# Designed miniproteins, single chains, continued (5): the designs that were tried, part 2

Each design is a single chain, and the fold is of that chain. pLDDT is the mean over its residues in the fold that is shown.

## One batch from the design tools (miniprotein)

Design m16039
Fold by ESMFold2-Fast:
Structure m16039 (fold): chain A 60 residues (1-60)
Amino acid sequence: SVNQLGLQRATLQFLALSYEEEARLLEELDPSAKEKVEELRRKAEEARKRAAELDAQIAA
């Protein structure tokens, strides 16, 4: 249903923002944690991509 897709999209957007914020904080607190920061940024990008795919489904 559109309501369920909307909830999934909102959850993915929240996860993306959470990963981005965690990466930002980690980068500030521990500049040596490059691999972990890159992992978090990748997860944020994946979540944003999935959210965009759901947006396309909702718009159709």
Scores: mean pLDDT 84

Design m16040
Fold by ESMFold2-Fast:
Structure m16040 (fold): chain A 64 residues (1-64)
Amino acid sequence: MSEEELNQEVEATLYMIKGVIAEKDGDYDTAIEWYKKAVEAAKNIPETRQVAEDGLKELEEKKK
């Protein structure tokens, strides 16, 4: 794995953690924004991107 890919994975993971914290606070709008940033950060890492996309989908369903 390249240093660039590793940095993208770390950044995506940090965004997902921020999203989880926002979700626990009941702030689904903020959680969705963090997960969208995680998907963007993981655009070149399919496995991490899929995890972020799955989390985003679950959050959007909970908001409805």
Scores: mean pLDDT 80

Design m16041
Fold by ESMFold2-Fast:
Structure m16041 (fold): chain A 100 residues (1-100)
Amino acid sequence: EEEKKKLIEEARKLAERLADLVQEATGNPSLADAIRELVDKAIKAIEEGNKKEAARYGVSLLMLTLSAAVEAYMQGKEEVADEILRLGLELGKTLDKALE
């Protein structure tokens, strides 16, 4: 229980860092808001033990992270795009571990 709470706290911190970086990199606040919303929904599904919904929101989060990275690459912000992908992967791993 304590380990799960720590993982959820870490996921929230990673989500805020990712959302802030996405907004800064793309100039698109809707992408940042969508990341926050999907993470909140994923955490709720994890807390409810709903593995199917948690996985569904995880896939949506990955797709959104990829879209944000593509936009950053298109703007010539390659280092930032790579960091968006790195944070997204770390967030996904943290959420998956919280689901265990």
Scores: mean pLDDT 84

Design m16042
Fold by ESMFold2-Fast:
Structure m16042 (fold): chain A 92 residues (1-92)
Amino acid sequence: SKAEEYLKKAKEALKAGNYEEAIELALKAIGLAPSDLELRGEAAEIIGEAYAGQGNYEKAAELYERAAEFYDLAGNEEKAKEAREKAEELRK
């Protein structure tokens, strides 16, 4: 889907260190598929990693907590647990 294409581009921007672009692309993916809880979780993780890359660890932790909520709603307990663990690590 077009939402998945934006999510892939967001990951590429993140790997390149283009944090602001990664955030914009992840938000576009959410806008195209707002009811896709799994995609919203993954997009929230990308946005969280981008904030962490910018040194904003508090904002990053908030986004990982949000990702965990979406993964729980999607029934993906494993990804929800991993996202919560990352949020806790970022707040140390």
Scores: mean pLDDT 89

Design m16043
Fold by ESMFold2-Fast:
Structure m16043 (fold): chain A 94 residues (1-94)
Amino acid sequence: PATAPLSPEARALVDEGLAHWRKALAAAKAGDFEKAREHLAKMNAKLAEAAALSDEAAARALRAARLALEAQVYAAMGDEEKAAALLAEALAIA
């Protein structure tokens, strides 16, 4: 689906969020679930800030993306049930 382009400020926040997502995924794969959850919280905060700066369509797309990225980290932690629930929620929004 087509969404409006993000502002440079919102794009920077998305990039920061994705950096935290990569760290969360790496921590989850290493078995450091505390560090994985810490970086997920930081990712969620950055993506929420980006959504607040964006129009309704872009904010909805960011919310769907956040849920899908969070699902990938929970899957890497071995929590496939929570990962599936988060992915289903993301698909319902997108």
Scores: mean pLDDT 86

Design m16044
Fold by ESMFold2-Fast:
Structure m16044 (fold): chain A 60 residues (1-60)
Amino acid sequence: GPVLMRASAPVPKTSEEELALRPGDLVEVLEEVDEEWVLARSLTTGETGLVPKSALEPAP
């Protein structure tokens, strides 16, 4: 199933393809795009977008 992750840092939306996140926001990782980026869905807003892997940590 989808991997549940949590934002460890604020993620700004710098392009239309990115997902803005606040620290503590939960996301479902839908797909790994490359070594640095994942496609994720916010559980808070339902929005989907690109998130840097470095801003995510495993959810408990």
Scores: mean pLDDT 81

Design m16045
Fold by ESMFold2-Fast:
Structure m16045 (fold): chain A 73 residues (1-73)
Amino acid sequence: MTKDELLARLKELKERIENMTFEEGLQRGEEIVAEYERLSKEARELFPDDPELQKAIEELKKVIKSNGFLPPL
């Protein structure tokens, strides 16, 4: 996966969480967290020193942590 693909996937996931209904979040919260963990791991392994990816990951992590319907990280 390229850096641009990872950034696009992280952005898509963030937009999805921000536009998701409470019920959808309750039903799909584990899938969302698993996708976040997968993207975060790939970014760390492929581009460990990339500040843009690190910032995108931290911003997404904050969005996940602030949502009461998603499982804890």
Scores: mean pLDDT 78

Design m16046
Fold by ESMFold2-Fast:
Structure m16046 (fold): chain A 90 residues (1-90)
Amino acid sequence: MAAERAAEAARALARAGARGGAEGNAAGAAGGAIGAMGAALEGALLAGREGAEAAAEGAREGAEEAIAEGGDEEAGRNAAEAAERAAEGA
């Protein structure tokens, strides 16, 4: 099922982006936020709101995992918020 597959892919990409941003330095934080937002937009294009929401959920999960491992809380939060805003706009 194309929409379901697209939503799952968007979630995985957003999760990886948010996690990478939170684990990285200041440049990684911006990259994480952009990546998570991109995943949400791509998810919305391929699977509509469901894909965008899946990406937002993935970004939150990735941020939480990285923060628990000593990552940057602000970077993770920014990535999750970017994905959530993209999902709300879908």
Scores: mean pLDDT 66

Design m16047
Fold by ESMFold2-Fast:
Structure m16047 (fold): chain A 71 residues (1-71)
Amino acid sequence: MKEEVEKLAEETRELLRKAREALRQGKIEEARKLLDKASELINRLDKLDPFTAAVLSTEYIGVAVELSLAE
């Protein structure tokens, strides 16, 4: 369980980093796809560790707002 949470959290952080980088490069569609994948992992994390999911959800919202403002 703890190892699964750590792996999902790391994958989610990597997807959010890539989404932000895609936004910096003007790759809006790529950023959207990366955010979709991140939201799926956050939903899985919420079932295992709601605290870690809440932290990553806050970061996700920040990137999603940047995406909405870029369009």
Scores: mean pLDDT 84

Design m16048
Fold by ESMFold2-Fast:
Structure m16048 (fold): chain A 68 residues (1-68)
Amino acid sequence: MIKKPTPEIQKLADEIVEKMRAELRKLRPLTPEDEAAFDEAVKSMDPESLLASTGLEARRRYEALRKK
């Protein structure tokens, strides 16, 4: 089977990444180097790993989208 992110899974992952970045900025100002390091780390993560770190409900939603 072809492996490509579905628009729904990609959108969910993008929303979580943006939320995490915003929360980090609330804790302390991010330097451009910090933002670049964050972006590089995000590129290394697969959507499943990213969603698993956010909690059980997000993981279940991802699995439902994957199965359907």
Scores: mean pLDDT 62

Design m16049
Fold by ESMFold2-Fast:
Structure m16049 (fold): chain A 75 residues (1-75)
Amino acid sequence: EAEEIAKKVEEHAEGLLEKIEKLPEEEKKELLEKFIKTLEEEKKLLEEDESIDEELKKALLEVIKKALKKAKEAL
């Protein structure tokens, strides 16, 4: 199910952000910038991919959007 896949991706992203937030400020900033760049690239690729199920695509885009917002707020 699309929602279950999206939930697993969201949980993974939240876990990574939590680990990054516990790092020293200089390392945290560097990793957050890399994470944001990766999420923006993934979002673009996902938006351009016509082979993905529309329901799954929408769910994943919402997860990426939420992760981007949290990462940018943590920066």
Scores: mean pLDDT 79

Design m16050
Fold by ESMFold2-Fast:
Structure m16050 (fold): chain A 85 residues (1-85)
Amino acid sequence: EAEEYVRKAKELTDVPDIQEQLDEAIELIKSNPEEAIRLLEETIGVLEVRRAVLLLVDTEENRERAKKLDEAIEYLEEAIRILKE
């Protein structure tokens, strides 16, 4: 289920605004999957920028956070792939 992948990505993020955006995407999956895809693609872009910024300061904490963001991005990419079927 695409919704399950979005929920897994949400668990890997610690940013309330991103978590709210992902909750909105979950609600849109059944009613407006095209808009859900758009919102998920925008969220991936935000996570990629956040990951890049974290890696500018090479600490163990930032590396662990970056790994979680990589996993979140992969889950959102899988959700988009399912929704495009």
Scores: mean pLDDT 84

Design m16051
Fold by ESMFold2-Fast:
Structure m16051 (fold): chain A 84 residues (1-84)
Amino acid sequence: SETEALRARALGAFREALAGLEEAIRAGDAPEEVKRELLAELERLRARAEALEAATLSRAELEAALRALLAEALALAERAAPYL
């Protein structure tokens, strides 16, 4: 379905973006405690993406959940940005 195609494409791109952010955080100049905090939040976002992949949702519910995930990922990237 179009909804399943959207889910697969969006979550695939999301996971790739999180992997890139993880590498950037690990390579960056943040203190080790800050790196641990950022990486823990990134792992929570991965867990939410995994849960969303398994969820039975309407298209509208999926789009809302994807928007929420993207907003949280952007907030994490903004918190990491000073150290990249």
Scores: mean pLDDT 86

Design m16052
Fold by ESMFold2-Fast:
Structure m16052 (fold): chain A 67 residues (1-67)
Amino acid sequence: AAYNNLGLALLALGKYDEAAEAFKQAIELDPSFENAYLGLAIALTSLGKEDEAAEVGKIAKELFPPP
């Protein structure tokens, strides 16, 4: 999705707040897009928002559980 690609580009530029917003928009458009949750967790961790990153990781694990 376009927002996921935007989020990845923003991460590469070190624009972590903007990257987090782009990944959130990717999730809103496609809640099944597992890669957007990973990107969001990385952006939040880079911002020092470790608790928020952990919550995103938990949500991703609940939506995409291992077999």
Scores: mean pLDDT 79

Design m16053
Fold by ESMFold2-Fast:
Structure m16053 (fold): chain A 75 residues (1-75)
Amino acid sequence: SSLEEELQKLLEKSRELGKEVLKLMRETAEKLLEKADEASKLTLQALILITSEEAGDEHSEEADRLLLEALELSR
């Protein structure tokens, strides 16, 4: 086996671990969302958006909007 083949396997395993971590963070945020106040709900919704595998520029803009609303409610 070549060093390149070993590096590719390590990169693939690292990618899978990254996906599992993001999934765990998302699932935890979703569970917390059910028990959160309004400001916390907006913050958690933003976190769910930015940790989504479908996340793009559109999701980043919506997440920023939700975080700003949460900040305004945190008086």
Scores: mean pLDDT 68

Design m16054
Fold by ESMFold2-Fast:
Structure m16054 (fold): chain A 86 residues (1-86)
Amino acid sequence: MAEEYIKFAEEALKRGDKKTAAQAYLNAGRVYRKEGKLDEAIKYYEKAIEADPKFSDAWRNLALVYREKGDEEKAEEYLKKAIEAS
């Protein structure tokens, strides 16, 4: 469940493990996206980016959610960020 990933991410941040936290937040966002909770998915993808701004997968997933919302301009912006991060 998304809640387990969120708790795991918060525990990783307390240890200073930002890369593990970013991956866990990405996993939480992916769970919410699969449930159709696009705004929650955006929230946790943004937390993944905050933990690790070079995490290209988080930028890519953020772009995909904005495309699903019909926001092509935001999707293109975040795809460029994903390319820059990789």
Scores: mean pLDDT 87

Design m16055
Fold by ESMFold2-Fast:
Structure m16055 (fold): chain A 112 residues (1-112)
Amino acid sequence: MAAEEEIRRRLEEVGAIVEAIGATAAASPDLRIGIDGEALRRAIEAQVAGRPAPVLRVVLSGTASEEQIREIAAQLARLLAIVPASGLEVTLDLDDPAIAALARALVAEILA
């Protein structure tokens, strides 16, 4: 029960961050973001049990502004601070090469 309650609380915190990321993406009709919710749940369970967390996967595709990419990166950094993963794998299929380059740089900074 105590461990189950801790997992629930962490899932609620993570859910709020994922919702914030989704709200940022929703400002652009052509921007899509996918985060593996089952991997997030397994990462929290692994952390509570003292086991290595799985790799988290994030997909970003379409058209984004610099402001949206910076905000999404900030929220992803917050997510990883709560739910340490064994790694973060980000797939980028962004239409603007300059925005794609910014996204790659910010992901590299989060992983440093």
Scores: mean pLDDT 77

Design m16056
Fold by ESMFold2-Fast:
Structure m16056 (fold): chain A 89 residues (1-89)
Amino acid sequence: SAELRKEIEEVIRRAREIMERANEIMFNHPEYAAEAAEAQRLAAEAIRLAREGLRNPERAEELLAEAKEKLEEAQKVLDEAEAKIAAAE
């Protein structure tokens, strides 16, 4: 459906934003590279699940729900890393 496609596109967009910020942390704050790498891996997993939903329409709703869960986990890890960086400065 058009609605599911829109949600998949939104998950991919948000995941890419998380990956970009995580990459910046890995280069500028190597002491938090592990947390940033974890956020990047979770965001990449969200993209993979969302794209798998496009290939498997019968499982699209389930895969999108899993992708959203991974996206929220990625955002939480990134936010925690950013908070630690802010506290250290």
Scores: mean pLDDT 88

Design m16057
Fold by ESMFold2-Fast:
Structure m16057 (fold): chain A 70 residues (1-70)
Amino acid sequence: HMERVERARRLLEPIWEELEKYAKEKGVSDEALTLALMVATLDLIHGASPEEARKRALEVLDKAAKEEGL
């Protein structure tokens, strides 16, 4: 458990910066960014690669942008 959380924390930092920048560019809500970060964090805890976690989180932001009428 703790070992997986530490891995997720280390890998999440660069993904977080990328998602935050992308969310600002798209103008999506803070709630959508939070959801994307939660998805990335859970994927990393479950052993997903940083690349897969990033891709899925970006899909969450894209869906949110569409639902928010952006």
Scores: mean pLDDT 78

Design m16058
Fold by ESMFold2-Fast:
Structure m16058 (fold): chain A 51 residues (1-51)
Amino acid sequence: GAEEAYREAVERALELGYNGFVAHMIGERARYLAEQGLSVEEAVERALAGE
């Protein structure tokens, strides 16, 4: 769900070298997208792409 999208997006952003602040912002975007009905996978991918 939305919490899972947040956690996965934060973990992937940190692995890609983003700092904690940017990782948190990407995670919040992934959570929002999952709440709008996107799958966890799609929400994470779109958040990382800046969409």
Scores: mean pLDDT 86

Design m16059
Fold by ESMFold2-Fast:
Structure m16059 (fold): chain A 62 residues (1-62)
Amino acid sequence: EERKELFELSYEAMRAIKNNDVEKLKEIIKKFEELIKRSTDPELQRYAKSLIDYLKKIIEKK
């Protein structure tokens, strides 16, 4: 289920942020991009894109 996967990836992303794990954040961004590519849910795509943008800004700050 794509929405369940979205929430699991979001949880992993929050943990990676807390642990300052830039490599894990990059991996999670790739997983979000893959989820967007196979999803037909516009809400999921919009939310995932927002998260990708947020995570990219965090990486740039480090």
Scores: mean pLDDT 80

Design m16060
Fold by ESMFold2-Fast:
Structure m16060 (fold): chain A 72 residues (1-72)
Amino acid sequence: VELSPETLELLEKAAEALAAGDVESAIKYARKAIEIEPESPLALTALAEAYRAAGDEEKAKKLLEEARKLAA
C-alpha cells in the first residue's frame, strides 16, 4: 500500500516517541498520520500501539479491528 511521504515521516516520529516512552507524542504523531491517510492499516496500527502504551485498551482494540478490516 502506498503512503505519502508526510504519513511515513509521522509514523517514524510516532515510533521514535513510543521507543523513548513519550506516549503523548506518539499518539499525536499517529493521529496526524490518520488525518492524512484515514484508511491506512499501518497508520491505524501505529495509533493503536500508542493507545495500548497509554493504557487505553478499548481504543487500541477498536483501531486494530479497523486496520484488520482494511488489510483483509
Scores: mean pLDDT 81

Design m16061
Fold by ESMFold2-Fast:
Structure m16061 (fold): chain A 84 residues (1-84)
Amino acid sequence: MKYNEEGKKYAELAKFDEALEYYEKALEEDPNNAEAYANLGEVYLDRMDFKKAIEYYKKALELDPNYEEAKKNLEQALRLLGEA
């Protein structure tokens, strides 16, 4: 089951509530899924909820410190919040 893939399809359509549901299902399958946390961060970043985006990207990086996309997106969210 590819919940992260399905969530990304909804995110592309700006159907963020549906995207969040699929990423949450990915975490139900694997609570240590760094990709699901990064994808949650991207949805909150798009919704301009920078604090939640930062929390999810930090969690993704705790699970995978070499996750370059999550690191770049964390830096962007911190800049947008004024903490960079």
Scores: mean pLDDT 84

Design m16062
Fold by ESMFold2-Fast:
Structure m16062 (fold): chain A 95 residues (1-95)
Amino acid sequence: MSEKEMMREVAGLIAEATLLLIQFYLDKKGNAPKERILETLEGLKEALQRAIDAINELLSKTTNPKVKALAQRELASLQETLKWVEEEIKKVRDE
């Protein structure tokens, strides 16, 4: 896969995670059933894990220092979001 193709894949996975995060907030605001909220959070966790894996693949192959810096910053942000999602899953499950 070319670097441009890898960057497009990363962007697509981040977009998928973003849509699931929006769905989570809408479901929570609408007082959706606990099972539906957990299903959305588990899907968000999976999407974030796929995005993290794709960024790590990009980082292993890129020689461009600007791409490397941007990918590292995005990786850190996604890892923080993943930790929050795991904590939110526990919180919702314990309700």
Scores: mean pLDDT 86

Design m16063
Fold by ESMFold2-Fast:
Structure m16063 (fold): chain A 65 residues (1-65)
Amino acid sequence: MIEEIAAIADPAEAVAALERALPSLSPEELPAAADLAARLSQSDDLEISLRASMVLIGLAVRLSL
């Protein structure tokens, strides 16, 4: 799942796919998803950056459990 999302070239589509996948990510995918979300949070598009930052917050909560 996360590898397929990481292959998406369009950052807007990639962040939308991450948002949709977030509740179904396995524990093994959480670190890779966090890395991808961190990269998307550096986007020059403020909407994409903010959405990716929200994904990071959700992932951080799951990783701290």
Scores: mean pLDDT 77

Design m16064
Fold by ESMFold2-Fast:
Structure m16064 (fold): chain A 112 residues (1-112)
Amino acid sequence: SKEDLEKGSEYLKKGLEAFNKKDYEEAIEYFEKAIELFEKAAEQGDEEARVRLGLALLNLGEVYFKLKDYEKALEYYERALALFREHLPPDDPLVLRAERNLREVREKLREE
């Protein structure tokens, strides 16, 4: 619903604010709430809701990367990139960001 999309966007913003403050536990909680709401909106076939879901997944992956949970970061980056590739052109900044993040996390996993 429009309300789920709007509320999800509020939680996404709060998650980003927490992430910038390095409050990673709070960032995770807000991004998980955003994901739930964007999934509900995406059930209505809204392409924008699916892109926002991808963005929330990408941001959650970045939190796990900062926490050095590279396996979880990889999972969320792969999910985000799949959504972005379905709905966005290959040169979109979000596609490029997800691809860059995937390369970085894969390098970390090779070094551990």
Scores: mean pLDDT 89

Design m16065
Fold by ESMFold2-Fast:
Structure m16065 (fold): chain A 86 residues (1-86)
Amino acid sequence: SLEEVLELVRELYRLAFSDPKLTDEQKAKVATMLEEIVSAVRAGRYDEAIEIARKLRDFLEKNGLLTPEMKAVLDRLLEVLEQLKA
């Protein structure tokens, strides 16, 4: 549901902005990607939302910022987005 997407996006935002390992620039990039996911979902563009969520995961992983908590929330977000697409 859209509600579950918004809850998961809010949790990812909380985790990223509470993490001292992320720079202000990295936090801004995460915020922008999360806003793009929400915008895509609201427009019914689920494929676009899935691609942005995967790009966010890859960004966090490549920079050593993907915590187990962030990974769990991102994996659930991707699952919910795939269910909305179906």
Scores: mean pLDDT 88

Design m16067
Fold by ESMFold2-Fast:
Structure m16067 (fold): chain A 65 residues (1-65)
Amino acid sequence: MRPNPGAVLAATMLRIMAGEAESLGEIARRLGQSRATVSRIVNRWAAKGQVVVDRRRRTVRGALP
């Protein structure tokens, strides 16, 4: 059964904001979603200034405050 998407998103965001770089594949695994779906979600976070997406390496990290 799929985990609660909101709880998984919150936990993933907290890990990224804590300074861990996460791969799109790892985020996709936690969310139970495709990498394309996760890319769209993290790009929304980047548009809000919350994270930085390295599209070449397919990694996401917290925006440096």
Scores: mean pLDDT 67

Design m16068
Fold by ESMFold2-Fast:
Structure m16068 (fold): chain A 84 residues (1-84)
Amino acid sequence: ARATLLAQADVLLEMGKIMEPEGAKGYAARAVGYTLHGEADPENRAKDFALSREYIAKAREIDEEMGKRAERAVAAAEEAARKL
């Protein structure tokens, strides 16, 4: 489960760089990626969750609706990670 969460986090973080690196969708993808990484890595958890919140805020500054969708996606990712 932990290795799977780390692999999924890496994919989302990379997608955020490729798709829209400075856009709302790229920020939303990185927010979810950091949340999954924080769930899998206790040593970096506080830092990863802080980065996730920062990327949600950045997404919201560009597109408020995308920021809200990112918040819901992060919540869903947290629930999914806890079930693994």
Scores: mean pLDDT 79

Design m16069
Fold by ESMFold2-Fast:
Structure m16069 (fold): chain A 57 residues (1-57)
Amino acid sequence: SELATALVDWRAMSPEELDLRAGDRVEVLEEVDEDHVYVKNLATGEEGLVPKALLEF
């Protein structure tokens, strides 16, 4: 599993997306496409899709 950090606060815009706060640590579970990853937020335990550009690897 790969760990990443959220760069900015971001609000989910669809039911499959995940809310992020700047500094949140996430575990990358799957790369969905070039621009999106499916992650687990380690602070909340919630899972969802986020734009890859919002994460620092």
Scores: mean pLDDT 83

Design m16070
Fold by ESMFold2-Fast:
Structure m16070 (fold): chain A 84 residues (1-84)
Amino acid sequence: MSPEELRKKAQEHLERGKKDLEAGNYEEAIKHFEEAFVYAHQAKDYKLMAEAARLASEAGEKAGLPQEVIDFYRRLAEYYEKKA
């Protein structure tokens, strides 16, 4: 896939994850945010990676995931926000 196609797929997963998050489908939201992060990484889009990681952390909190997992996503978001 081209970088443009990868960024588009990242954005599509990000939007689907946001809809699942608002609907209370936290596990599905996390899966979409993880996919968004992977596509954004392949596209080298640090801002999009940071957004996906931040939303994964938020969804993880609402899903009641272990604190270690939530902190992992939070630190990923902070790291890539600094690069953007």
Scores: mean pLDDT 88

Design m16071
Fold by ESMFold2-Fast:
Structure m16071 (fold): chain A 75 residues (1-75)
Amino acid sequence: DKQAEADKLAKHAEWMAEVARRLGEHLGVPEEGDEIAELFRQAADYARKGDVETAKKLLEEAEKRFWELYRKASG
């Protein structure tokens, strides 16, 4: 069910957007956190529009940037 997959991706991306925003705040880099959160929100928007392939690509990029930010702040 493509609609169920799209809904699941959108909910995950929205949750990750809030996680990214809060991570940026807690690490003292709110600008970077907000940029990553915006990518997750874009992924959620594309998923809701039924463009699951674009949503997956944006989600992968957002997750990569999220872990790069976390790694920089941890090193």
Scores: mean pLDDT 83

Design m16072
Fold by ESMFold2-Fast:
Structure m16072 (fold): chain A 86 residues (1-86)
Amino acid sequence: MKLTITLKNATDQEIENFRKIASELKLKGHTVSISEDGNTLTITIDNATPEEAIAYALQAIGLELEGHDVSITFDGDTLSITITKP
């Protein structure tokens, strides 16, 4: 499945943490695309497992509990997670 993670108004530490996760997925053989535009980071993973997608969704929920605005959508074979820092 395809997993897209978008972080808006992210701190440098949050961007670094998600970049590290994306690097780990690349080491596991996933096709990962990373783009950064100011404080917005977008990570696309083309070969995510359902278990990996669930793990990222749970991490996003953790950020929601810390006061971030989180949107999770599923459309066909694509899971999209958007995280916005208040």
Scores: mean pLDDT 76

Design m16074
Fold by ESMFold2-Fast:
Structure m16074 (fold): chain A 78 residues (1-78)
Amino acid sequence: ISEEEKKQAEDIANSVGKAIKDTALRFGLPEEEAEKYGQEVKDKVYEAMMKAIAEGKSDSEINDIVSQIAQEAVEEIR
């Protein structure tokens, strides 16, 4: 995969991880746990995106994968 695709995956993963951290904080998780959980989700999104890109999946399919990971993460916080 290209460096541009890697950067896009990293940017999206960072964005999702931050959103999950912010959501965890709103649900009353301690800052340290929210930070760790956000980082775990970021890593999971990045790995899944890199895999999907390598497999030649479309932008739409990649977006569905990312959305599913984010949704599962929110459900785990609840």
Scores: mean pLDDT 82

